# Ledger of designs, part 67: designed miniproteins, single chains, continued (5)

Each design is a single chain, and the fold is of that chain. pLDDT is the mean over its residues in the fold that is shown.

## One batch from the design tools (miniprotein)

Design m18462
Fold by ESMFold2-Fast:
Structure m18462 (fold): chain A 97 residues (1-97)
Amino acid sequence: SMEKHRLLLEAIALVLRAIGLIFDAELLLKEVPEDDTETRELLREAIRLAEEAIRLALEAMNTLDDVERARRLLRRARELLRRAERLIREARRRLEE
């Protein structure tokens, strides 16, 4: 169905977005001072959230026949990525101050 195709494309887009966020967070981690434990923990948490979002998106791709389950998994993945993006922005802000 068109709906299954849309969910598949959304899942792929969320995986790619999560990979980008992990890459950004890992680059920022290299810039964190040794004594800045708080900024380092924000970036590590962002990576953990993005990795969880990848896991949920992959699960959604494996359950496309259960459209409602796939939608719930992708909604959760999207929420985790929004949280990861906020943590990366906060970490960047801390490093610029």
Scores: mean pLDDT 91

Design m18463
Fold by ESMFold2-Fast:
Formats: C-alpha cells, structure tokens, sequence
Structure m18463 (fold): chain A 72 residues (1-72)
C-alpha cells in the first residue's frame, strides 16, 4: 500500500507535465491525435496509453527515413 501512495504522488506531479508533452507531440506528429490526447489528459492511464501510440508512430517514421537514407 505504501508503494501505491508514492506512485500516486509521482503520477500527480508528472501528470500535468506528461499530458502537456503528449498534446504537443500529438500536434507535431498528427493533428488528429490531439483530440484523443485531450481526452486522455482527463485520466493518467489514458495519457500513458496515448503517449505509447505517439511513440510508435514516431518510431515508424524514423524507420522509414533510415531505410530511405540507407539507399542513398
């Protein structure tokens, strides 16, 4: 139980920062994700899941760029 209290405190502090970062990243990667990011901001779990989706899209774009650069 004590570990959950410490985790909850950290989640509250980083909750705002994480949500803001997720929204900024969504806007840069895909504007359509901004709407989902705003909804996820209301729940910490949703924000983490949304961040994962954004990271996956970023990695896919990076992989495509790297493949094109290899052929150059």
Amino acid sequence: MDKFKELAEKYKKEGKQLADEVIREAERIDPSLVEEAKRAQKSLVGAYRMRRKIEKKRNEKLEQILKELEDL
Scores: mean pLDDT 65

Design m18464
Fold by ESMFold2-Fast:
Structure m18464 (fold): chain A 67 residues (1-67)
Amino acid sequence: MSPTIEFLLTVREVGPALAQKLVDAGFDTLEKIANATPGQLGAVGVTLSQHHVAIASAAKAYLEQQA
């Protein structure tokens, strides 16, 4: 199991298809997702500012809990 995909599926706005698109685009670690810019997430297909902020913030919070 990929920790990144498992984490992404816990985010309300992220379905399996979007989680796979993020990994395929190179956001294959929680650190990359937590440090992603709105522009990078938009390029992958995250269209709403609320969604890409929620994804990046959730990834950062999850990493802080694991550290």
Scores: mean pLDDT 70

Design m18465
Fold by ESMFold2-Fast:
Structure m18465 (fold): chain A 82 residues (1-82)
Amino acid sequence: SFVEKEAELLLEFLEELYEELRETNPELAKEVERLREEVEEIRERYEAGEISEKEAMRRLVLLEARAVLLHLLHLLDKREEE
């Protein structure tokens, strides 16, 4: 339940980030799409009982950190034009 909610929140954030990046940086947009696939894979493995809640949450937190870094790279790229 908590894993599913965290995964949904991350997927929402990644969708928003993808839309921002799609026009500005298509290479980073592709990386965001890959992160979305990893979130779905973690959710599927957790639902199948292949990984524990603790391991699933650990992986989701790591993906969230990567998503934040990609967002910061996007913001830096936009600011470089100033």
Scores: mean pLDDT 82

Design m18466
Fold by ESMFold2-Fast:
Structure m18466 (fold): chain A 70 residues (1-70)
Amino acid sequence: MIEQIQAALLAAGKKEGIEEVAKELVELARTHPEAFFKAVEELEEKYKGKTVDPKEEMEELLELAKELAA
């Protein structure tokens, strides 16, 4: 389960040219899974029914996940 999420994040990061952001998200998902999934839920609620830029969404997810992991 976590491995599939990690693979998806890395693929998205490579596609959007933000592989370093994707790598940090993968590490947070592995080391702080509760903080990571809480950040995902908060962003899903924030952008519910809205179209978002995948690059901006991943950068915002990383920032929020870091705050929740601290």
Scores: mean pLDDT 75

Design m18468
Fold by ESMFold2-Fast:
Structure m18468 (fold): chain A 80 residues (1-80)
Amino acid sequence: SKEIEEAKKLLIEAGKAYEEGDYEKALELFEEAYKLAKGKSKKLEVAALVGMGLAYEGLGDLEKAKEYYEKAKKLVEEAQ
C-alpha cells in the first residue's frame, strides 16, 4: 500500500537524521512513519516506536523514551 511504502521511506529518512544527531527531525519523521504504519504493519509500527524512544533519549527526555520502548514491547507481546 502507499502508506506502507511511505512509512518505510520515512523510517529511512528518520534513521539518517538520527545518525546526523538531528534528534528533533528524527522524532518528527518517526512520528509520521508511526501514523502511517499504525494498524497496517506491526513490524513498521514497532520500528517507529523504537525510533521515537531513541530520538527522545537523544533529546534527553528519558521518561518519554521509556514510554515509547514500553509501547513497542507491548505491541510485540500482543503479536503472539
Scores: mean pLDDT 88

Design m18469
Fold by ESMFold2-Fast:
Structure m18469 (fold): chain A 59 residues (1-59)
Amino acid sequence: SLFPEVKEEGIVIVQHGDELYIYKDGKLMAVVPKDQYEKVVKIAKELAEKEGKKLIDKT
C-alpha cells in the first residue's frame, strides 16, 4: 500500500517519508509536510480531548 495502514482507535499520527498522515479511528483525515508537526500535534491534541479519544504519536 502507498499509504501507511492504521487500524488503531483514536487520533493517530504517522510519519511516512517527508509527510505526516493523520488518522481518526482508522480513517485518513489529512496528509501534511513533516515540518508542520508542531501545528499538527496541537490540533490533534485538541481534537482528541474534545472527542474523548486517545492520541497515538508514531512519528
Scores: mean pLDDT 80

Design m18470
Fold by ESMFold2-Fast:
Structure m18470 (fold): chain A 74 residues (1-74)
Amino acid sequence: SLEARAEELYAQAQALRDGLDATRKAFNKTIAEAEKEDPELAKGVKAVGDRTIKSLEDQAAAYEAEAERLRAEL
């Protein structure tokens, strides 16, 4: 059913959102460790982290938007 599919998409979005805090903390720890030895490496890690977080946020938003479209048809 459309409702079951919407619930699956909301669950996938929520799983990504729940993982975001852990991902941010992991990148922040790596950046802090890198800054002690190589500021240029730390800058590179931050750039990768920022892109990774944005990609996950965009994916979660896409799942939520699709779930809302399906629910609008109910």
Scores: mean pLDDT 86

Design m18471
Fold by ESMFold2-Fast:
Structure m18471 (fold): chain A 82 residues (1-82)
Amino acid sequence: MKVKVKITFPDGTVLEFEVDLDNPEKTAEEFKKKVLELGFSEEEAERIGELFKKVIIYAKREKLSKEEIEKMFNEAIELALS
């Protein structure tokens, strides 16, 4: 199952990102690559990737809506990069 989410970074950068709920590892790795391209550190990218994997696993299990998934990802970004 694939969903498009809009993710807002602390600097105001907005990305539309496709999340594959059936492949959390691949989705997290692709997102870590984008975060590194935006100039965040390797440590920040790893932290975000781990949080995103957990969000995807939880979202699939609990059958969360696209809007709920998007909210959780944005909360994870704020937590990881604050």
Scores: mean pLDDT 80

Design m18472
Fold by ESMFold2-Fast:
Structure m18472 (fold): chain A 81 residues (1-81)
Amino acid sequence: SADDELLRQVEEQLERTVETALAMFRAGKLSAEQALAWVRQEGRHILEDLKAQGASEELLRRAEELVERAVRELEERLRAE
């Protein structure tokens, strides 16, 4: 469905955002707190954009779950560093 394709795109965007934040942290360009804040901010922008496009409550809930998962993944990876 169109929603499934859009969620796949959101997931891929969040995965790229996490990898970029982690790479910038490893390069000394961002602190751990700054890396987490940046991923959270990108997640908020994704959700705001979806709302502006008229996304359903179900789509927004699923997208929010993807954002929360991305933040948790980055937190775990930063703790392992």
Scores: mean pLDDT 88

Design m18473
Fold by ESMFold2-Fast:
Structure m18473 (fold): chain A 62 residues (1-62)
Amino acid sequence: EIEELKKKIEELEKRKEELSRQATELARAGDWEGFRRLLEEIRKVEEEIKKLKEKLKELEKK
């Protein structure tokens, strides 16, 4: 359980880094619409990470 949550958090953090890199490239290219779309995806990934971290913390309290 705990190990699965840690792995999923790591995968989501890696995805967030990839999206951040893509957002930077789109901003450099002047694609502000694409940049905004990636920011929305990054925000969703951050929300998932927060939920998983909160669940991990609750499990560790047991």
Scores: mean pLDDT 81

Design m18474
Fold by ESMFold2-Fast:
Structure m18474 (fold): chain A 96 residues (1-96)
Amino acid sequence: MSLEELRRRLEEVFAKLEASRSASPEEQAEILREVAETLRRLARELEPVDPETARRVLELVERAEEALEEGRLEEARRLLEEAAGLLLATVARLEA
């Protein structure tokens, strides 16, 4: 994956996280689950370049998926926002 594509995917993730705030609880859970899947894929693709960040993102995604299963939507969103932020920081570092 190119840095440009990674950045574009992260912009889509942040847009979905924001949109989830206006959705029903059931729709929020589906959107947040989609975001978790996207972040997990991005972390796996990043692993050969930055294994430490990839590991941290995967840990946050696992915690978010657990929160989603328990109906803790606010916690899940916060964890996914943190994971997306770590990936964005890595993109910014690689672009510098």
Scores: mean pLDDT 85

Design m18475
Fold by ESMFold2-Fast:
Structure m18475 (fold): chain A 61 residues (1-61)
Amino acid sequence: GPKDAAEGARAAENAVRAARALGLSEEQIRKAEDYARKAREAKDAAEGREYAMLASQAIGV
């Protein structure tokens, strides 16, 4: 449901903030942003978590 998807979106947004705080490359930040957008549009918790994990991988964590 929307609340389950929101958890994934928050995790992905945290990855974006971490990437910016660490001064990572524009390419890594944009990849994390793309995954955060997809996490927000996720229809369920599993999809949201998958995109959150991909965002974390994009920033090397």
Scores: mean pLDDT 78

Design m18476
Fold by ESMFold2-Fast:
Structure m18476 (fold): chain A 57 residues (1-57)
Amino acid sequence: SSKRREELAQELARYMNLATEYEQKKKEGGDVEKNTEEAKKYRELAKKKGEELRRLS
């Protein structure tokens, strides 16, 4: 349904934005290890949401 597709797209965008935010914090001299781990975590969550969205096609 269009609602489920919109929800998955919003979750995908949210996780991608979070991953980018943690990569940016790393570049700005934040904790490299912690920000790398958080960015990786959100990239994996985004990947899973992208796979779910693809299954609806």
Scores: mean pLDDT 83

Design m18477
Fold by ESMFold2-Fast:
Structure m18477 (fold): chain A 78 residues (1-78)
Amino acid sequence: PRALSIEEIEEAVLQRKPLLYVSAEDGRQMVILPFSFVETKDGRRYIFARDAETGKPLLRDGKPAALDVERDQFFELP
């Protein structure tokens, strides 16, 4: 299984499909429920998601965590 392309990630978010998220920063892996795909004015792309285990939004420093689509990896679940 390969990591999803940006186009495949956007489609998965639109369809609310669960994804396996892998952080490039710390290697952390988790199942996420994506709910938003955003592109910033400088062309950076991010996903906002819920933790599949808790159903709660992922937070960083008390704010919704923006998952970096170019840096991090996303996989379809089997």
Scores: mean pLDDT 84

Design m18478
Fold by ESMFold2-Fast:
Structure m18478 (fold): chain A 60 residues (1-60)
Amino acid sequence: SMSEESARGLVDLIMERYSDETVRKMIGLLRIQAEELKKRNPETAEETAYMVELLEERLA
């Protein structure tokens, strides 16, 4: 499973490399991915949902 430190590092990298508009589009796609994975791969779904929360916090 992805550590909280690794998740924060990935979010920092995304925010540095991409525009706010692109990040908002990524959030939309990641939310769909998390929902679709919920039954088949719950651990990855939870990690994806956590990444979405971190990205939304950075855009606020």
Scores: mean pLDDT 83

Design m18479
Fold by ESMFold2-Fast:
Structure m18479 (fold): chain A 64 residues (1-64)
Amino acid sequence: MYIEKAKEALKAGNLEEATLYAMKADLAGDKAGALEILSEVYRAAGDESMAELLKKKAEELKKE
């Protein structure tokens, strides 16, 4: 799964690879999962405001 690979990249500190796998997940229809990964990418990059916004967007998509 692309989200699994993105999480592995995040744990390794590879934000570029994590972003690429998140984008692949989005294209495959997992928009909520992709937004969750992008939230963690922004958090790791120090952008807490964007991280929180993207996390909220992912939660909204899960609630439908």
Scores: mean pLDDT 81

Design m18480
Fold by ESMFold2-Fast:
Structure m18480 (fold): chain A 73 residues (1-73)
Amino acid sequence: AEADRLMAEAGELLRELYKISRENGDKIELDVEGTLDADGRLRDVRVRFSGEATPEQKELLERLAEVYRRLAA
């Protein structure tokens, strides 16, 4: 239930980021990274991006990173 909700939230955030990226001429490339600990749990989850981010995209990226961190817990 929680994982399904978080996945749906991540999908909505990604869709909005793609829309803004297309309108800005594809200036953003996104990558999601993390480190596995000894228990196989994902740690240090971060969303990486290259290019120019608008303030709106930065806020969405921060929300997306939090969703992925929660999914990895």
Scores: mean pLDDT 69

Design m18481
Fold by ESMFold2-Fast:
Structure m18481 (fold): chain A 71 residues (1-71)
Amino acid sequence: EEKELLEKMAKALKEGDKEKAKKLLEEYAKIRSGGDEEVAQIAVAVFNATIETKEDMEKEAKELEEKAKKL
């Protein structure tokens, strides 16, 4: 379920576990793209390039939590 994936990603980011967050993002991107592996890989690459600091991880976690609340 999309909401559960967003909540798990936010938790992983709060814990500083970027690797776990990347795996959950890949699952989420596949669900949203209907199983498109290329879209999932692009999403993970963008995440890896943009989420570099603890502050980046905290900001992303907040955005994912807000997104999950809307579902």
Scores: mean pLDDT 79

Design m18482
Fold by ESMFold2-Fast:
Structure m18482 (fold): chain A 69 residues (1-69)
Amino acid sequence: SARDALEEALAALAAGDIAAAERHMQRLAVLTNLSSDPEAARAAALAAGLSEEEADQLVTLIGQMQASR
């Protein structure tokens, strides 16, 4: 699921496995039509079947990734 792909990407980044993190982020982008626009990303997450809480977590993650370059 999109949530599982997010959790896997975060775990891989924490472990320093950049290749695995990139693969999970690519999977997430396909599943949610991921956008750097938080509003569009939230709408895509809800359309993909994520809860409102999970959509909020996705928006937070996008913000963190944008801050990291």
Scores: mean pLDDT 66

Design m18483
Fold by ESMFold2-Fast:
Structure m18483 (fold): chain A 69 residues (1-69)
Amino acid sequence: HMKEKTVDSLEEALKLFEKEKNIKIYVNAEGERTILIGEDSELVVKRLPVEEVIQIMKDNPKIIGFTTE
């Protein structure tokens, strides 16, 4: 259903999502991948520590939440 792309860095993913109003971050249970979810797209980024994800959220106010499972 959703269009998925893989990028090398979260910074690159955020640039691709610059026009999105609401971005959510999902980190899988094993912390092996980070997914940015916009309205019509998902971007997969290489594994990032949860601490780094939290810091990026602080620096990017259009990220409205994140979930870990």
Scores: mean pLDDT 61

Design m18484
Fold by ESMFold2-Fast:
Structure m18484 (fold): chain A 62 residues (1-62)
Amino acid sequence: GSYRAVARKDYKSKDGKELDLKKGEEVIVTARNDNGQLLATSLKTGKTGLVPLEVLTDAEEL
């Protein structure tokens, strides 16, 4: 299911498919791929993109 997570560190997108995040930014995770990336939407910016799972905290499911 979808869950809320928090960026544990700043992350800069390396391409147009990834999400830029600042440390402490909240996201909703909606999917996971087999390459260790999560599909997330930033609650601050409303932008959606892929982010490495290591960038996000473990979070409670919605």
Scores: mean pLDDT 77

Design m18485
Fold by ESMFold2-Fast:
Structure m18485 (fold): chain A 86 residues (1-86)
Amino acid sequence: VEEELERLRREAEEALREALRLWPSPSEEARRRAEEAVRRALEALRRAARLLREAGGPEEEVERLEREAARIEADYAALLALRAAL
């Protein structure tokens, strides 16, 4: 379970890094790829939280993973709204 959780966390970090790299690009293609990368990061974090909960892991750890996903989602929504206003 620890190995699987570490893999999912790594996937989320890699996807988020890809999104940040692509975000400054003005191209529509880069924008779509960045949005997809954010979606992958959120999916990995939520999958990790679900896996940990199913394994009977600490609720505090599950809540931390869920909060991290919610934070990323909120941050991305704020950036998207800012770009739409430009």
Scores: mean pLDDT 77

Design m18486
Fold by ESMFold2-Fast:
Structure m18486 (fold): chain A 59 residues (1-59)
Amino acid sequence: MEIPEELLRRLQEAEAEVIKAAVDLATAKSEEERKRAQEELDEAQRRVDELVEEAERVA
């Protein structure tokens, strides 16, 4: 009934990537930097969503 520790660790890493990308987006000084940070945020969020779905399937 516990999420596997390895899966939880990967989820924490993915969430940290989302936070980093969100900070990069908030601190971006140009439109190009904002677009790049937005792409990173979208990718990181997709990874979190995938890991959350995997966690729900093993719970």
Scores: mean pLDDT 79

Design m18487
Fold by ESMFold2-Fast:
Structure m18487 (fold): chain A 79 residues (1-79)
Amino acid sequence: SKEEKDRIFGEALREIARLVQEHLPQLTPEQREALMKEVRRIVLEMQDKIDKAKTVEEAKNIAEEALSRVRELIQRYLA
């Protein structure tokens, strides 16, 4: 349902925001700008894919993929 998809998107968005905020103090201003730009791209892609998902399970898988991409990006900037 749309309500379940919106919930899944919202939960993923909150976790992405938490991860980003947790690590922002460890980054330079230039890295923060680059990270925020890529995170915004990932979030927009996640939103589009979840809206098109035919099942709740597909939506959950899309959200988990987006979270994994954000975690990978943060690790690259911290290396």
Scores: mean pLDDT 86

Design m18489
Fold by ESMFold2-Fast:
Structure m18489 (fold): chain A 87 residues (1-87)
Amino acid sequence: MKPFGAGGEAEVEGGRFRGALNGIDGKVTSATASVTYEDGTKAAGRGSREQLEAAGLPTEIPKSDEEAREMARALGRAVLEGKLEPA
């Protein structure tokens, strides 16, 4: 089995979202995300593939920089909405 990670970053109004999909042998098994706002607000989360699927979140490796940014936005929003485990 070969581990992998696929990350992305997105700038949002007043802050930045970071997200990563992690897996083994081309299959995503988990995600991590963090949010940082210019006012000093920070949040981070992680989720299993099952939690991602239940929340309707991305479970496919992004194929472009734009897909990576959209993944980071979706995962960052999920952290703020409490859909991922706090980290």
Scores: mean pLDDT 80

Design m18490
Fold by ESMFold2-Fast:
Structure m18490 (fold): chain A 68 residues (1-68)
Amino acid sequence: EEIVQLAIEAIKLAKERFSGEQADLIINAATLAKQRGDREAVKEILEALKNGDFDRALEIARKVLDSL
């Protein structure tokens, strides 16, 4: 429930701050982390986006996706 709201916020910020492949990468990572119940990963992506640390947001997103 809370993790769904965190993921929605991360997806909104990703769409606002990125376009194309970079936006899709963060959206897919936040969605996957939400589906897996990985609240910490969603929070880390969201905090990086809120802080304007876009390189960190992309790094965290890639690690989430690569953990399959």
Scores: mean pLDDT 81

Design m18491
Fold by ESMFold2-Fast:
Structure m18491 (fold): chain A 59 residues (1-59)
Amino acid sequence: GRKEELLAEAREIAREIAAIDPVIGRVAEHEIKKLENASVEELERLVENLRRALAQLRA
């Protein structure tokens, strides 16, 4: 479902973050774990926040 898709996307972004910075990657994984049963809207915000974090690390 949509939640499973968003969680999979969040985990993929967290893996990319961890490849650049393992400490920030661990924080991202912890945030995903906290929100595993969250609403679609909360998971969409999580994915957007993780994308922004990844973009900052790549800058």
Scores: mean pLDDT 87

Design m18492
Fold by ESMFold2-Fast:
Parts: sequence; structure tokens; C-alpha cells
Structure m18492 (fold): chain A 72 residues (1-72)
Amino acid sequence: KIEKAKAYAKEYAEQVARFRELAKDPANRQLALDLARAYGALAEGKTEELSDPEAGAKRVQEAEAALAAILA
């Protein structure tokens, strides 16, 4: 419900912020930014899944595919 959505969004927002801080190192900046973006999209998809399961699941699948491509 709403409390779960807020906790989930907060956790991912904190992780995204941490990745952006770490991206100050030029050697890994692009990878860190790509990870932050993918985790942000995953959090949005999971939050949407709570209110619109079909649309949210599609966004989660797209975000998971993006993460898999970065981590492969």
C-alpha cells in the first residue's frame, strides 16, 4: 500500500543519489550514472505496479532488461 510505496521509493532514491555522488570519479562516471538511471526506473515501475499491475510490470521488465544489459 502507500507506506510500502514510499519506503521503496525512498530506498531507491537514496541508492540513486549515492551512485551520482560516486560518479564524480571520471573512470566510472558513465557506469554509475547508467546504474542510477536504471534503478530509478525500476523503483518507478514497482511503485506503479501497486496501482496498475499490468503497466507497472511492463516498466519493471524494461528496467530489469536495462540493468541486465549494464551488468552483463
Scores: mean pLDDT 72

Design m18493
Fold by ESMFold2-Fast:
Structure m18493 (fold): chain A 66 residues (1-66)
Amino acid sequence: MVEELKKAAEEMREIGKTDPKKAEELAEEVAKKVTEELRKQGVPEELLPLAYETLYKLLRDYALNG
């Protein structure tokens, strides 16, 4: 799981240098997938929107600034 997140982050960073819009779209998709996985692992539903927003911001910033 952590290794997959690292690979996704690296791919988004590479894409962000050539296609920022695609990097943002990928960040949104990855944030949604991770949030769904957190829900399956028993994270409370009230925390899922915050988890999604936090992940999306981190992934987006990494993709665009990386």
Scores: mean pLDDT 77

Design m18494
Fold by ESMFold2-Fast:
Structure m18494 (fold): chain A 55 residues (1-55)
Amino acid sequence: SMAEDMALLLGLARYAASQGVPAEEILAAVRRQAEKLGFSEEEIAALERQVREAL
């Protein structure tokens, strides 16, 4: 489900940040993956906000 996909991507973003990956690289990777999963632009924007808040 979309909620499960969002939770997974958020978890992966937190893990990448813990490994020292720059925030902008994480955001770019999250956007690319969300686009592949069929997220709308509004859903991608919401996910990007959650990722920025989690970092």
Scores: mean pLDDT 86

Design m18495
Fold by ESMFold2-Fast:
Order: sequence, then structure tokens, then C-alpha cells
Structure m18495 (fold): chain A 80 residues (1-80)
Amino acid sequence: SPIEELLDKLLELASQVLSEEEVEEFRERLEKAKTVEELKKVVDELYAKVRRETLKQGKEDILKEVAEVVGKLYEELKKA
């Protein structure tokens, strides 16, 4: 599934700036999301947190990759 592959990539990128506990919490929330609206809310919250941590840690290249993956996720969610 394109959505599952993009979510896995998003969590992999997030793991470079977030703790293992935070990544696992977001993974569980994404797996429990049953609607596009619920999934989008979790993705938006994850993106906001990753953005704050990448800026704090000076990892702007990771932020750029995360923004691209989130954009692709939104395009796939529009088709679902």
C-alpha cells in the first residue's frame, strides 16, 4: 500500500529526531486511526513535533524529507 509505505518512511525519518518511545506512540496512533481525518490529524501532530525537533537539532535536511513524505501522504489520502 502506498499509504503504508509512506507512513513507514515518515516514522523512520521521525526516529532520527524523536525518542523510540515517541515514535512507538505515533506508530500505535497511526495503526488505530480508522478514518482519513483521524490519520491526517496524527500525521499533522507528528509533522509539527518533528519540525520543532529538527529545528532544535539543526537537522533541516530531515525536515525537508519529512515535508516531502507528508505531501505525498496527503495526495494519496485524497485518493482514498
Scores: mean pLDDT 85

Design m18496
Fold by ESMFold2-Fast:
Structure m18496 (fold): chain A 81 residues (1-81)
Amino acid sequence: ASKEEVIKLLKEAIKAIEEGKIEEAKKYLKKAKEMALEGGAEGLAAMIEAALEALEEGKIDIALNLLKEALEKLEAGEYKV
């Protein structure tokens, strides 16, 4: 999977959450999780899953914090995709 495409999907998800478009955000996150798993980035996939669970529970701030941390770590090269 492309690291750049996963970064794009995470940024789109964060934007969608901030705009209240939770269902669109979930679509971006599910695709990002699939690409992370295909790339062997199990830790990134787990972080994305935790953010999806937070969104299902209405914990928007927790979901945003998890996704921003995942994005920072991915951009810093802590995940291989």
Scores: mean pLDDT 85

Design m18497
Fold by ESMFold2-Fast:
Structure m18497 (fold): chain A 81 residues (1-81)
Amino acid sequence: TPLEALRIMLRWYLSQARSKEEMLNALKAVLDIVTTEWPELAPLAQEIYERSAEYLKKNPDAPIEELQEKILEIADEVIAK
């Protein structure tokens, strides 16, 4: 399903990120892909992006693995609604 594709893309792109800046770029890339391929999911992808970007800004000293886990948690919360 498109929702499962979104989850898989988020996990893959985030796993390639080595810094907060790369994580923001990964989130933006996923948002752009979803907006193009599944425009009906754009509001969900946008909310995931905004909440994740805010968390990254507020937690500059958090380990990369913790940030990745939190972003996936945010995605699951947004998708569940």
Scores: mean pLDDT 83

Design m18498
Fold by ESMFold2-Fast:
Order: C-alpha cells, then sequence, then structure tokens
Structure m18498 (fold): chain A 85 residues (1-85)
C-alpha cells in the first residue's frame, strides 16, 4: 500500500523462516566465516530453496581455507544439486 506499481513480482515464495533470517544476520556480521555460510545453506536446503542453498554452500566453500572443510562443503553442494534435479 505504501507503494503502487503495475508490475510486481508474484509472492510465490514464502518469506524466509526466522532461522534463515537469523543466519543471514550472522553472515552480515561474519561474512568471512565459512561455517556460518554452511549453516545458512543448510537452512535454505531445509526450506526447499535449493538454488539459494547452493549459493550459500559455494560461498562457504570459497571461504574455507582448510582442504578438508572444502571437500565437506563440496559434498553438501553436490547433495543440494541432486535434490534440485
Amino acid sequence: MIKLTFDIPPATDAPPSERVKKLEEEVKKNPDDAEVWRKLGDAYFLEGRWEKAIEAYKKALELATEPIDGLLLSRYVLQALEAAL
């Protein structure tokens, strides 16, 4: 009501859960923390938002400095891709 527009995107996606919103705040505070990005990816995956889950996991993978952490995150990205297909 505060703004009228002719072409608004449909609200087909439910708003993010409070868990997702909380994790989005955590990544804003600690954007370089791979573990926070991984948790955000897990939250998106549980909400059925696999595209966003994949993006969050990719961010976590890029931030991971340890090879083991990178391999584990890559596995989660693959699982999200399989679920999205």
Scores: mean pLDDT 66

Design m18499
Fold by ESMFold2-Fast:
Structure m18499 (fold): chain A 55 residues (1-55)
Amino acid sequence: SAEIAALRAELVALSDKANDAYKAGNFDETKKYLDGAAEVWRQLRALEAQEAAAA
C-alpha cells in the first residue's frame, strides 16, 4: 500500500540521519532519529499486521 511504502521510506531516511549524526559525534541527534525510527517501525508492523488480517 501507499502507506506502507511511505513508512518504509521514512524508516530508511531516519536510519540514514541517525548514521550521519553518529559519524558527526552528535549523540543527542542520533538518539532522536533512532527513537523516531523505532516508532515508525512499530507503526509499519501494526499496519502490515492489519493488512494481513484483512486478506
Scores: mean pLDDT 85

